# Ledger of designs, part 78: designed miniproteins, single chains, continued (4)

Each design is a single chain, and the fold is of that chain. pLDDT is the mean over its residues in the fold that is shown.

## One batch from the design tools (miniprotein)

Design m14862
Fold by ESMFold2-Fast:
Formats: structure tokens, sequence, C-alpha cells
Structure m14862 (fold): chain A 99 residues (1-99)
């Protein structure tokens, strides 16, 4: 359990780190934008990232408290999948905003 818990935490922490990097890029782009609509879309994506990070942290905590290896492995997989989907959506928004 300790080894599985450690690996799950490492995967979740990495996913959160990637999301935090994207959040910073979106915030910098929003600060430079004079277009109210573009700024609102960027701020909305920052909010989506914040919610995703919160969900990942809660899921990891619940999985660790359960002491269930299957829940820990599933939490790691779900966190990586969610992180990739959110980052892809954010990248598409950045390209659209730059037009």
Amino acid sequence: IDEIAKKAKEVVDKSIEELERMRKELEELAKKSSDEKKKLLLDSMVGMIDMSISVMKISLKNSLESKDPEKLEQTAKDSEKLSKLVIESAKELIEEVKK
C-alpha cells in the first residue's frame, strides 16, 4: 500500500504541477488582453483549472484514507487523464485568443 500510495501521489502531484504551469500562462495572457471577451474566456479557463486541481486533491485524500490500492491506481489514472484534457482545451483557447 505505501509504495502504491507513493506512486499515486507522484502522478497526482505531477498532474497538478502541469496544470499550475498552464494556469500561470493563462493568467499572463489575460493580464495582457484588452479584449473583455477574450479576458473572460481566459479567466474562465483558470477557474476550470482551479476546480480540476481541487478535485484531484480531494480524490487523492479520499483514496489514501480508503487504503484501497485499486482506488489509488484509479485516482492516479483519472488525474492524468483529466490533466491532459484540460491542458489540451487550454492550448486550443490560447491559439483562438491569439488570432
Scores: mean pLDDT 86

Design m14863
Fold by ESMFold2-Fast:
Structure m14863 (fold): chain A 92 residues (1-92)
Amino acid sequence: MKEEEAREVLEEIEELGREAAAVTAALRDAGAAHPEYAEGLAATAAALDATVAEARRLAESLEKIEEARERLEQARALIAAATSLVDALRAE
């Protein structure tokens, strides 16, 4: 049971990691276009990278699967917020 749950969470982290990498690149591009927001956008990218990395670390520890799921939910929320922010900045 725990090994199956860990595998599912790790597969979700792998998929989310690809989305996070794309969003992080978009945040950096938006920061280059809007220097006034560059520091905040870089901080958001760093927070997303750290959250995905922590989710992976927790999932690799079979005893922390529940905490890994919580970090995945946090990462998904950060991706959604960052995507909305990038889209808003691109529209300006």
Scores: mean pLDDT 80

Design m14864
Fold by ESMFold2-Fast:
Structure m14864 (fold): chain A 60 residues (1-60)
Amino acid sequence: VDEQEVDLALTLIYVAIAKKAAEKGDYESAIEMLERAMTSPSPEARKVAKDALEEIKKKA
């Protein structure tokens, strides 16, 4: 199994949870979760987390 694929899958889970938190108005938890996802060793995972974080920050 590709390590980067596992890291990307974990990041997608973090993004999904963060989006749910943001939908409930919990932007602080959403931002913290995405910032954690941005520490991923996968460049693709970090990009996905960063894009989601920027989207949530614009709505916060």
Scores: mean pLDDT 77

Design m14865
Fold by ESMFold2-Fast:
Structure m14865 (fold): chain A 90 residues (1-90)
Amino acid sequence: MLSPEEREIYERELAEGLAQGLPEEVAELGARVSARVVPLAEKAGIPAESVASPYGDEVLVSVLTELEERGSPLVPEVRRAFREVLEEAK
């Protein structure tokens, strides 16, 4: 279940994606990925604004690229969080 901080990110990103005219399933996936993955990026010192996107795949790629360039140990946690989001979407 999402933490209060992750829930706030989820609700904000979902509203933004829907406002941009994204299909509900795409907007929900993007919001769920952002809620789980952006806090991990921030924990690694990456500003949320540098990795934010309404598209979950863009958020994932941006975060993984930044973490891998930094040699961050959080790469496996990001991949796990993304996989959990995909499993929950079934």
Scores: mean pLDDT 78

Design m14866
Fold by ESMFold2-Fast:
Structure m14866 (fold): chain A 58 residues (1-58)
Amino acid sequence: ELDKIAKRLSLLTGESEETIKKMAETGTEQEIIEFLKKKGLSDEEAEKYAKLLLEASK
């Protein structure tokens, strides 16, 4: 699950899967949202994917 979401976000953001997984494992929901928005996702997309990453990280 986490690997699949990380791969999708890697394609959307241009970041590595490893970077995205690290953010999911160590970041808060707000930090993940801010990271994704900085990488070009909309507010709605960033909130959706941040929640999916956090749910999938365990």
Scores: mean pLDDT 80

Design m14867
Fold by ESMFold2-Fast:
Structure m14867 (fold): chain A 100 residues (1-100)
Amino acid sequence: MSVEAAKKAVEGYLKAKTPLEREIYLALMEIVFGVDIANGDYESAAKALEEAIKILEENKAPYDVLARFYEGLAEAFSKIGDTEKAEEYRKQAEEYRKKA
């Protein structure tokens, strides 16, 4: 996927005014990232996830949302073969899950 598409999806989530709109954008972001991972485009998925996480953290997104995105990032790096980064991001996801 493109980093630009990820940024637009995250911006839509943050600007959403209803719980339903937020759930729709969150589901769309997860589908887009999942498709990239399923297609074997792990490097692109990792870059898009990193940019999305940066925007979400800057805007103080809920901990459960951050945890889910870090879980996706850990999976992407695991598929790339970067086990150290995958473990780092998995631990970050667990920390956010504990705060959620």
Scores: mean pLDDT 77

Design m14868
Fold by ESMFold2-Fast:
Structure m14868 (fold): chain A 73 residues (1-73)
Amino acid sequence: MEEEKRAEELIREQVEEAVAALSDPRAQALLREAGELYAEAVRLKLAGKEEEARRLYARAQELAAEAAALEAA
């Protein structure tokens, strides 16, 4: 439980730092959503739900890529 909370906090901090570097509010929203999915994936992995965690990692990566594309445009 505590380890899961710590991992989620670290991910949230890293995501907010990354979001602060972005100028497009749409990209910021997508990156925040990706961060939330990534944090949930870590929690699921720690709970032993490896397959579910893998699906959320994939979704988070897709959203992060979309955010990067918006910033590059």
Scores: mean pLDDT 77

Design m14869
Fold by ESMFold2-Fast:
Structure m14869 (fold): chain A 64 residues (1-64)
Amino acid sequence: AADGVAKAYRLKNEAIRKIKEEGLSKEEVDEMIERLKQVGDESSPEAKKVAEEGIKEIKELYNK
């Protein structure tokens, strides 16, 4: 919906911060990826684009 883009950005930024500052297990990273995918699938095409970019950044940060 209308806030889907903002939600995708928040989830992406929080996941990146946690990976860099706190460290996350593989399972925790997979959960964040699943949440981003769900937000993208349930929202606008713009939100899906943000979610897909976020997933790519998360995978690259986690050496995937």
Scores: mean pLDDT 76

Design m14870
Fold by ESMFold2-Fast:
Structure m14870 (fold): chain A 68 residues (1-68)
Amino acid sequence: SKSDLLKQLLEKIGQILRIIGEIIDLERRLATATGEERERIEAQIAALEAEKKALMDEMAAISEQINS
């Protein structure tokens, strides 16, 4: 139902907001990080950005279903 699809969108929005918070915290740590720690944090940010993109793609698919 449309209600179930909207619930799925809200759940994915919550996941994206969590990921954004994690990225902000990591970027703050990145400001003082050097060497291997810097490389690890950059890799973690890249992984979180990829996860965020996947969730956004899933939300776009659900949105198309709602608007169809």
Scores: mean pLDDT 88

Design m14871
Fold by ESMFold2-Fast:
Structure m14871 (fold): chain A 86 residues (1-86)
Amino acid sequence: SSVGMQQSIDGMIDTLNSISQNSSSSMQSQAQQTATQANTLGTQGVNAYDQGNTVQGQSLHQQASSMITSTSSQVSQGYYNDQMQD
């Protein structure tokens, strides 16, 4: 459902913002940019889905999810490297 799609993107953005809170200013900036872009794409995907354009809706949703996942991986990798003391 379109509600489920929106909730998924919102949850992913919340997670990204949470894990970036204690990261470098540069990484926080990247996370904020990704969150803004992903929210825009996610909203467009929901709107397309609600209009019956399910293929376009899914494509936009996948783009938003991929963008968040990529940035989350970068944030997580940065945190992991900061925690490595050896």
Scores: mean pLDDT 78

Design m14872
Fold by ESMFold2-Fast:
Structure m14872 (fold): chain A 72 residues (1-72)
Amino acid sequence: SALEAAEARGAAAMAELKKYVEELAKKYGVTDVTPEEVFEELHKRIEAGELSVSNWEQLKEALEKIMKEKAE
């Protein structure tokens, strides 16, 4: 998966994703969600076949969609 691919690219790429999720949380006013919870939701949706993520840009788009939904 793209999540597994991002993790395999090392700690730096994972740190970038965490920062991106934190910035999305600030942007959408979501204060009660950790990056780990967002990644778990993303993984769950990919496993359920609800999302297909094959590159970095699609991964970021999927994370933003999840964060926007959590903002209600």
Scores: mean pLDDT 75

Design m14873
Fold by ESMFold2-Fast:
Structure m14873 (fold): chain A 88 residues (1-88)
Amino acid sequence: SHVSEEELREKVRKEIEELEKNKEAQEEYRKELDSLEFPSEGMALLGEAVKLYLEGKMTREELEELLMSMKDGVEAFKKKLEEVKAKR
């Protein structure tokens, strides 16, 4: 049985809320993202998306939709990330 999209969205929202509530964790995470080499394009794109969110360059809703697009593959995520970047 597959987790419903609504249940997945709730989990994604909770993860984003944890990032928002802890400024110290946000700073630490941002520093880690800057120093990490990612073994795959998908992980590198995830790192870029989270960093943009922590820098205030994307909304919580844009990050949520972007994370949700991972279920449809790396290319879907990449397309959504490009759309978010274009709105800047």
Scores: mean pLDDT 70

Design m14874
Fold by ESMFold2-Fast:
Structure m14874 (fold): chain A 84 residues (1-84)
Amino acid sequence: SEKERKLAKEVVEEVKKLPEIADAVGFGPIGLAIVRNSEKTIVSEPNEGTGILLEAKPGTSEEQMRAAAKEAAKLSTEAAEKVK
C-alpha cells in the first residue's frame, strides 16, 4: 500500500516532465499519460501534476481503465466543490 503510493508519486513526478520534453521534440501537447503493467495502471494528467493509481485485473482493457480514472477524477472534483 505505502510502497504503491510512493511508486505512484514517483511516476507522476517523472510524467510531469513529459509536456516539456514533448514541446522540445515537437511532439505537441500531451493531455494524458498512461503507465501500466499486468497488475496496475497509473493514469496521469501531466499538465495538472495529478495521477490516479488503479489496480487492474489481468485482461482489463485500456478503455475500461480510462473510464475508471475519469470517474475517480469526477468524484474528486465533486468532493472539492462541496467545500466552498
Scores: mean pLDDT 64

Design m14875
Fold by ESMFold2-Fast:
Structure m14875 (fold): chain A 60 residues (1-60)
Amino acid sequence: MTRKRILEATKKLIREKGASKVTFRDIAEEAGVSVGTLYYHFPSTESLVGAMLREIADEL
């Protein structure tokens, strides 16, 4: 469930302020998790982006 909360928080922040202004700290605060927990689920920006694209595909 934490992984899904992180993905939802990331999508919300990108909609509100654009991808270039979103930081891992912003995502952690929005999702209600620690930055360490976020890195545990998504060790890199690439892994987070890949998971978001997969979630969009799974929603279709």
Scores: mean pLDDT 77

Design m14876
Fold by ESMFold2-Fast:
Structure m14876 (fold): chain A 70 residues (1-70)
Amino acid sequence: MPIDETEVKLSLARMYLAIGKLLASQGKLEEAIEAYEEAIRLAKEAGETPEALELIKEAEKNIEELKKKM
């Protein structure tokens, strides 16, 4: 059976969420938003699991918070 990429995409989504948080802490707000958007995209591609939905919610909240500062 070919590799199920769902877990890989979810792991990448978590990585992009962490990168977004790091970029936001450095004042790179536009780059942070791009990282959060990639996290959301990958989590959506991973499927509608509770973990993916929670990650999407966190990333969307972080994007909203950063946009208020721009």
Scores: mean pLDDT 82

Design m14877
Fold by ESMFold2-Fast:
Structure m14877 (fold): chain A 87 residues (1-87)
Amino acid sequence: LSTEEIARRLLHIADVEGDGTITVAELLAACELILGRELSAEEEAAIRAACAAADKDGTGTLTVEELAAALRLLPAELRARLAEGLK
C-alpha cells in the first residue's frame, strides 16, 4: 500500500464525523484497532512526534495530506505493520 492509501484508509476508519480530518487521539485508537493490540510507548511517541511535525497549523487535526506526511516520518516497521493490518 502507498503511504497515501494508508492515510486514506486510516482516516476512513477514524473519521466518524466525515469532515476529512483526524485527531491524534483518533489516529492512535485506529492504529491499535488495526494492529489488534496496544501501541508500545515507543510507537505512541513516534506517532505523536510525526503528527506534531505534520500539523503545521497546530489545529490538533490532520488532513489526508498531513497524515500521509506523518506516516512517512514513522519507522518503516510500524508503517509496514499498519499497511498489513489494513489488508
Scores: mean pLDDT 77

Design m14878
Fold by ESMFold2-Fast:
Structure m14878 (fold): chain A 55 residues (1-55)
Amino acid sequence: SAAARQAVLDETKARYRAGLDAIEASITDPDEKNAAVAALHREIAAETQRRLAAL
C-alpha cells in the first residue's frame, strides 16, 4: 500500500539522520567520517530496497 511505502521511506530517512548524528558525535577524523557516512548511505539504501521489495 502507499501508506506502507511511505512508512518505509520515513523510517529509513529517520534512521539515516540518526546515523549521521552518531557519526558526527563519535568520529573526529575527516577520512574516517567520510568512510562511515559512505557505509551508512549504502546500508540505508540496501535496507530501503529490501523493505520496499517486501511490500
Scores: mean pLDDT 88

Design m14879
Fold by ESMFold2-Fast:
Structure m14879 (fold): chain A 60 residues (1-60)
Amino acid sequence: MRVVLSRVVPPTEEAIRRAREELLRRAEKLGLVPRAFAETPVTGPDGTPLTLVSLLAESP
């Protein structure tokens, strides 16, 4: 089964790095195998530029 874990963060290297670390820890706790990261520019509800950080993971 494929699962996508995601977090929306400011478009800074520090925020993106922290989001990736959090998503990897979450996948590990859920027993999922991480496959790939994706970063997509998105717009917040107030028009602020943000980044959607996604981790594609699969059940073992």
Scores: mean pLDDT 83

Design m14880
Fold by ESMFold2-Fast:
Structure m14880 (fold): chain A 59 residues (1-59)
Amino acid sequence: SDLEEALRLYEEGVKAIQAGKYEEAVELYRQAIRLAERAGNPVLLRFAEAGLKFAESLL
């Protein structure tokens, strides 16, 4: 489902941050945002948007 895929991408984004892969994290969070919007999950959308802003601040 879009929700399960969005959550997976969000978790991979978190792992990318932990590994210092900030550009990879940006792309993963962008994908998570798109799928969270399609899934209609505002909580996951908010977390993915916060993750994106954080990852971008590290570039």
Scores: mean pLDDT 89

Design m14881
Fold by ESMFold2-Fast:
Structure m14881 (fold): chain A 93 residues (1-93)
Amino acid sequence: SSQMQQLNDQLDSIVVDLRVISQSQDSQTQQGIFRFITSVRTSVFFAQQGNYDQARQVHQNAIRIGDQISQQRPDLTPILQRMIQIGQQIINT
């Protein structure tokens, strides 16, 4: 659907932005961002395969990683939350 395409395009755009942001971060934050991106993308991949149980489990892990990053870097909270919301919308579509 056009909505699914728009959500995937938004997800890809945020991944590019987060990867750029990660280049200027400390090693721990950079590793956290990469784990976060991987978890969101993996949850979306499982949802696209029809494996919704695995998608929800991996998405929950992405939320935990995002919360951990947000505790250390509150300035990143809005972009991390937006990526989580888009991932959730893809899983629910």
Scores: mean pLDDT 88

Design m14882
Fold by ESMFold2-Fast:
Structure m14882 (fold): chain A 112 residues (1-112)
Amino acid sequence: EAWERLEELYGATVFLDVELETPEGHRVRLLWAPRLTVKKGEKVLIIKARVRLDAEGRIASVEVLGYALFTAEKDLTLDDLQRLADSIKEYKPLTEEQRRLVEEYIRALLAP
C-alpha cells in the first residue's frame, strides 16, 4: 500500500489531514490513520492535503500541501492527532515521488 511505503520512507506512522470540498462547496475535515493509536516515542508524519469533489461526488483534484514530522510525547489518539495537526502553521514540501504516493493513497481511500 502507498501508506506503508511512506511509513518506511520516513520511519513514521502516517496520518492524513484532508480538507474535502463537497460538490455544494462545503469544506469538511477528514483525518485518516491506518493505525488507531501512536505510542509515546514513535514518530508521526502528518500530511496536509486538499481534495475537491465534482458534482457527481468524484475526485476533481488532489492538492498535497506538505508534511510535518513529530515525535509523540505520549500515546496519541485520533483526537490528539487532530489537535496536533491544528497546531501546525507551516508544512514542508514533498518531493514529486512522495507527492504521487500521497495522491495515490488519497485516491484509493476515497474510491467507492
Scores: mean pLDDT 79

Design m14883
Fold by ESMFold2-Fast:
Structure m14883 (fold): chain A 59 residues (1-59)
Amino acid sequence: MEIFQAVKDVEGAGPSTLSLKKGELVEKLREISEGLYEARSLTTGKVGLVGEEYLEKVE
């Protein structure tokens, strides 16, 4: 399991994008393209797309 932490608040721009608060943990499900991940929030269980630039690897 590959876990990342949001480095800042992230505002989702559409229905497929993941909104996160700074410090929220996400599980990387897969890489879609160009530093874009499909991830699941460990806080809400929501799945969506999030940019790699907003994430820091924890595990």
Scores: mean pLDDT 78

Design m14884
Fold by ESMFold2-Fast:
Structure m14884 (fold): chain A 116 residues (1-116)
Amino acid sequence: EEVNLTIANTTQTVTFDSELAGGERQTLTFEATFAVTSAGKSPAGAEVTATFTATVTEEGQPPVTTTITATGTVDASGNATFSAEVTFENRAAGVARVTVTLTATPTTNQTSNINS
């Protein structure tokens, strides 16, 4: 009753510029969907873990990295959708570059019945 999961495009990256006053904070919701397949069984009901890594880069300052881990369940169409809130702050007034990298990894070989 084992299943081996495969995820297409395990890494997704979004980059944007944020113009805030120094010390201003904002919260963004990131959503990403990954296609999941399995050998010999439907992947529906299987667990997939995604790690969101947000890096804020400002000129003349060290980068700040925040990591959030989310677990999603594969739907009946073979898709796992993840949502995470990332809060970041501009340390100085002006433009900060925010890069969010999402890496998805399957939780494999532990599924007994993934289509229930």
Scores: mean pLDDT 65

Design m14885
Fold by ESMFold2-Fast:
Structure m14885 (fold): chain A 75 residues (1-75)
Amino acid sequence: MKEEEIKRLVEEAKEHLEEARRAIEQGDFKTALEHLSKAREYAEKIKEMGGFDESREILKEVDEALLELAKQLEA
């Protein structure tokens, strides 16, 4: 039951990560930050439910997207 809920939250987080990456590609940095914030919220919820590895993986992807966003703003 909890494992199925964790999988659902992971799917939602990944959807927000994909939308954030698309927004970065389009130069819509405000939308990108909103979706990255949502992905981070899902990662915290996943961690609360015991999905430590899944949460860590999502947070790593959030950090990678934030770095990409920062580089694009400096370019």
Scores: mean pLDDT 84

Design m14886
Fold by ESMFold2-Fast:
Structure m14886 (fold): chain A 70 residues (1-70)
Amino acid sequence: SSELRKKILRLIGLELRKIGLEFELELLKKELEKKYSEEIEKKIEEIEKEIEEIEKEIKKLREEIEKLEK
């Protein structure tokens, strides 16, 4: 169905965004280890919060997809 396809495409998009943010997070953590910066620490916290929000959206979408694939 078109609805199932849309949810799968959004799930893929969220998974890819999460991978990108996790990569950025690792780079920022490495920079913080080399030189402490309050701005970098704040960016890390913001990215971690965004990852948590994306994980919640992914979980909800996976549950919705499972219900459609009955």
Scores: mean pLDDT 86

Design m14887
Fold by ESMFold2-Fast:
Structure m14887 (fold): chain A 62 residues (1-62)
Amino acid sequence: GPEEEEAIEKARELAEKLAEALKSQYPDAEVTIEQIGEGTFRVTVTQGDKTFVLEVDASYFL
């Protein structure tokens, strides 16, 4: 419904803002965003031989 669609948009916006902030803090790192579910977005940060992942889910905005 509309609340679910709004929550998904908020999750996407948050993932994009997090990716931008991470690129600013780790300028030599590769930062990517992937939609892994209907309302779940994965932000992957790769720096040299190290990778870490953050996930944003639309359920937090419902």
Scores: mean pLDDT 81

Design m14888
Fold by ESMFold2-Fast:
Structure m14888 (fold): chain A 55 residues (1-55)
Amino acid sequence: MTKDEAIDLAKKAVLLKKKGNEDEAEKLGKEAVSGYTADEADEIVTKAVNYASSL
């Protein structure tokens, strides 16, 4: 998975969490950051959260 694909998956996870679909959100969030370092995972999550907050 590319970093851009991971960010897109994390964006989907954040939007699902906002809709109350916590189980699917957690699953997609874990998949998005899988194989990345803690710093890279934080960057992916931050970009996804900022996107969702701009909506």
Scores: mean pLDDT 80

Design m14889
Fold by ESMFold2-Fast:
Structure m14889 (fold): chain A 56 residues (1-56)
Amino acid sequence: MEEKKKEGIELLEKGKQAYDEGRVDEANRLFKEAVEKLKEAGYSDEEIQKEIDKVL
């Protein structure tokens, strides 16, 4: 569970970097992967949205 949380946060950070570089499609893909990892880590949809808001 902790490993999935770390992977999810890392994917959110990679998604933000891709977004900042203008790679919107790649950023969206990375954010979707991050959401899936955070769900596997036991995060609720509301908690996942809060993590997204922290990086965007």
Scores: mean pLDDT 78

Design m14890
Fold by ESMFold2-Fast:
Structure m14890 (fold): chain A 98 residues (1-98)
Amino acid sequence: DEYIRRLRETAEEAARLLREEAGDEASAEAVRELAERVVEAIRRKDTYSAALYATSLAMFLLAEAVDLELEGREEVAERIVELARELLRLAEKAIEAA
């Protein structure tokens, strides 16, 4: 499924930014784990769990973006907000396609 592939790629980009630009390996791993929970729920056609995990992932990324903004890392924060929005959009489309 194209939407699942793009969701994974978008989550990996968010994880990469947290690891490489923010130095936060633990948050990068949390993003990967949450993204895999979203994918697994979509594959099981568990629409409720997929929506819940996708929302949790987006909220986690938005919290990370707030912290980065407070640290003066505005460019990275803005990019993470963009990725959080794209993840929600892709999850919605993947759920609809399932």
Scores: mean pLDDT 87

Design m14891
Fold by ESMFold2-Fast:
Structure m14891 (fold): chain A 70 residues (1-70)
Amino acid sequence: SAAIEALRAALAPRLSPAELRAAVTAYGLHLALGRVPSARDVARLSGVSVGPARRAIETLIELGYLEREE
């Protein structure tokens, strides 16, 4: 989708491939749950460690793809 392509383009220069995988997982979880997902859950579902998952979530918040209250 256009939203996923825009997200990938914005994140590619900021994140590693593993962190990009975590970012897509985090965005999908946010859409499904209506809230910011935990780094632990993102790490578990994307197959990355908590560090990359946390960086992905913070980057999505910074760029406005996730809201802290959501």
Scores: mean pLDDT 78

Design m14892
Fold by ESMFold2-Fast:
Structure m14892 (fold): chain A 71 residues (1-71)
Amino acid sequence: SDLTEAVKKLIEQGKKRITELRKKGASESAVDAAEEKLKELEKNADGPSAQLAAAIRELDKAIKEAEKSAE
């Protein structure tokens, strides 16, 4: 489905962003938290929309915290 393909692209983009944050010197704990949320999104990729939406929000939040730690 279109939704499944969109989620797959979001997961790949998340992996790339996390890798770049590591290279930029983001804190280890913030990067680990972002990886945990990415794994949760992968686990819920075919799950109910409410759980999927929550996983996407938590991933975005964790990536933003990692971005702040890289400043």
Scores: mean pLDDT 79

Design m14893
Fold by ESMFold2-Fast:
Structure m14893 (fold): chain A 70 residues (1-70)
Amino acid sequence: PPHPLIPLEERRKITEEAIAMLKAGESLSEIAKRLGVSKGLVLALVLVEGLKRGDTELVDRVLEQERKLS
């Protein structure tokens, strides 16, 4: 689950900005650096949001970026 100390408004902003950067081809490391959060938080927020929306393309894209770090 997303970090509970982050307000809903801020979590939503971080999630939407991360999704936009991910769709632009940015790596998880670059997104995390620009947003001032951990790569794990970016991965968790985007994955949870993609699953909530049923956005399989978004889920696949974030998992592709995670796999490239392996």
Scores: mean pLDDT 75

Design m14894
Fold by ESMFold2-Fast:
Order: sequence, then C-alpha cells, then structure tokens
Structure m14894 (fold): chain A 64 residues (1-64)
Amino acid sequence: MKGKVKAIADAPGGKLALLETEEGELYQLYIPDSKKDDFKVGDIVEFERDPENPLNVKYKKKIE
C-alpha cells in the first residue's frame, strides 16, 4: 500500500507518523529514533498491513 505522511508526533523511543491513503484511510507507522530523520511530512511511503492488527503497518520504502 502507499500513503502520504500527514503528521509526525513524538512517541516513546521514536516518532509516530500518520499515513493517509488515496481512499482516505489512516494508518500509524512507528519510526525508531535511529530512522526519524528519514521521514518528513509530505513524504509518500510504501507499507504493508499487519493482518492481525490492521492499524499496525510495516515500512517498506520511501517513494517520493
């Protein structure tokens, strides 16, 4: 799936990015502190859903 980073908030040990798909669905991506500088609001990222927890997503790569 692809989503745009709409917001980034502080979280324990890292950041939480709010992702929005073209369909308007919202997902949360946890970003550990070691990778926080790789992400900015407005980035397009590719991710996979966790089938056990649909709101938990795994980062794959940055697209744009």
Scores: mean pLDDT 73

Design m14895
Fold by ESMFold2-Fast:
Structure m14895 (fold): chain A 93 residues (1-93)
Amino acid sequence: MKEEAIKLAEEAKALGDEVLARLPDIPQSLRNSILAAKNTVDYAIEKGLSPETIALAVKTLADNIAKASEAAGDTEMAKRAQELRDKAEQLIK
């Protein structure tokens, strides 16, 4: 459970880094939202918070990545982010 949440968090952070690097034209507000969500994920992992709390942070990060990808017109990136969001949502339940 916790190992699964951490693995998903690593995947979401990697996708966030990819989006920030490859989609330079996204609005600054969306860029800031991704950075803030990445920091929240890092904090949850560093503090050893519950798998559900880590999953909630991952869901927020994935949602922000999906919004940024959609704004940039990158449908494949948006789909990858939505899949991560859905996996995170399953870990919260």
Scores: mean pLDDT 84

Design m14896
Fold by ESMFold2-Fast:
Structure m14896 (fold): chain A 58 residues (1-58)
Amino acid sequence: MDIERLQEAGRLFREGRYEEAAELFREVAETSTDPLLSALARHEAERAERAYREALEK
């Protein structure tokens, strides 16, 4: 489940849907039992949040 959700969040990010991608990455980070996967998801959530803010400031 976590890997599938990470893939979906990555797809949303590639489509420029940063807010939705950040939300999914955050959920994976909070619910994953794998500390490496959780850390990766948290990092990607922060990246997606930054991309979203950057788009808003344009």
Scores: mean pLDDT 80

Design m14897
Fold by ESMFold2-Fast:
Structure m14897 (fold): chain A 68 residues (1-68)
Amino acid sequence: SLREEALEYEKKGKEALEKGDYQKAIDYYQKAIDLLESIPNKSEEDLELEMEISVNHLEAAVKLVLGP
């Protein structure tokens, strides 16, 4: 499902972020967000997940700008 695919991209984004691969983390989180946005009739769980990933996406972007 789209949700399951988005969760896999979230996992990959977190792994990339932990490794310091900030651009890769941004790319994976963006893919997860795009998948979640394509889900019709979003549940609260879908909205919560999208919000969580958006926060992580912003964190990765900040680290990319400020990191070495």
Scores: mean pLDDT 85

Design m14898
Fold by ESMFold2-Fast:
Structure m14898 (fold): chain A 74 residues (1-74)
Amino acid sequence: MDEAAEAGRRGDPADVAPLIEALRDPDPMVRHAAAGALGRIGHPEAVAPLRELLGDPDPRVRRAAAEALAHIAA
Protein backbone atom coordinates (compact mmCIF):
# COMPACT_ATOMS: atom_id res chain seq x y z
CA MET A 1 0.00 0.00 0.00
CA ASP A 2 2.89 2.40 0.67
CA GLU A 3 4.33 3.61 -2.64
CA ALA A 4 6.77 6.34 -1.61
CA ALA A 5 8.56 6.00 -4.97
CA GLU A 6 5.27 6.90 -6.74
CA ALA A 7 4.41 9.88 -4.52
CA GLY A 8 3.45 12.95 -6.55
CA ARG A 9 2.87 11.01 -9.78
CA ARG A 10 -0.36 11.15 -11.85
CA GLY A 11 -3.18 9.37 -10.05
CA ASP A 12 -1.26 9.15 -6.77
CA PRO A 13 -3.72 9.21 -3.82
CA ALA A 14 -1.62 11.92 -2.10
CA ASP A 15 -2.21 14.17 -5.16
CA VAL A 16 -5.92 13.37 -5.67
CA ALA A 17 -7.00 13.47 -2.00
CA PRO A 18 -6.57 17.28 -1.67
CA LEU A 19 -8.33 17.72 -5.05
CA ILE A 20 -11.23 15.54 -3.86
CA GLU A 21 -11.42 17.73 -0.72
CA ALA A 22 -11.45 20.83 -2.98
CA LEU A 23 -14.55 19.42 -4.74
CA ARG A 24 -16.39 20.15 -1.43
CA ASP A 25 -15.10 23.73 -1.16
CA PRO A 26 -17.76 26.45 -0.69
CA ASP A 27 -16.21 28.41 -3.62
CA PRO A 28 -17.56 27.15 -6.99
CA MET A 29 -14.36 28.32 -8.73
CA VAL A 30 -12.31 26.04 -6.46
CA ARG A 31 -14.68 23.11 -7.19
CA HIS A 32 -14.46 23.83 -10.94
CA ALA A 33 -10.63 23.88 -10.87
CA ALA A 34 -10.44 20.69 -8.79
CA ALA A 35 -12.83 18.85 -11.15
CA GLY A 36 -10.70 19.86 -14.14
CA ALA A 37 -7.49 18.73 -12.43
CA LEU A 38 -9.03 15.36 -11.46
CA GLY A 39 -10.19 14.85 -15.06
CA ARG A 40 -6.64 15.49 -16.32
CA ILE A 41 -5.17 13.05 -13.77
CA GLY A 42 -7.76 10.41 -14.71
CA HIS A 43 -7.70 8.61 -11.36
CA PRO A 44 -10.68 6.20 -10.89
CA GLU A 45 -10.98 7.13 -7.17
CA ALA A 46 -12.22 10.55 -8.37
CA VAL A 47 -15.26 9.02 -10.14
CA ALA A 48 -17.57 8.87 -7.08
CA PRO A 49 -16.90 12.45 -5.81
CA LEU A 50 -17.16 13.80 -9.40
CA ARG A 51 -20.54 12.06 -9.81
CA GLU A 52 -21.72 13.93 -6.68
CA LEU A 53 -20.65 17.20 -8.37
CA LEU A 54 -23.10 16.49 -11.25
CA GLY A 55 -25.75 17.72 -8.77
CA ASP A 56 -23.83 20.95 -7.96
CA PRO A 57 -25.88 24.20 -7.98
CA ASP A 58 -23.31 25.89 -10.29
CA PRO A 59 -23.76 24.84 -13.94
CA ARG A 60 -20.05 25.41 -14.72
CA VAL A 61 -19.07 23.03 -11.91
CA ARG A 62 -21.57 20.41 -13.18
CA ARG A 63 -20.10 20.72 -16.70
CA ALA A 64 -16.52 20.38 -15.41
CA ALA A 65 -17.52 17.25 -13.46
CA ALA A 66 -19.21 15.74 -16.54
CA GLU A 67 -16.16 16.47 -18.72
CA ALA A 68 -13.81 15.04 -16.06
CA LEU A 69 -15.92 11.86 -15.80
CA ALA A 70 -15.94 11.50 -19.60
CA HIS A 71 -12.13 11.85 -19.62
CA ILE A 72 -11.66 9.28 -16.82
CA ALA A 73 -14.17 6.81 -18.32
CA ALA A 74 -12.72 7.30 -21.85
Scores: mean pLDDT 73

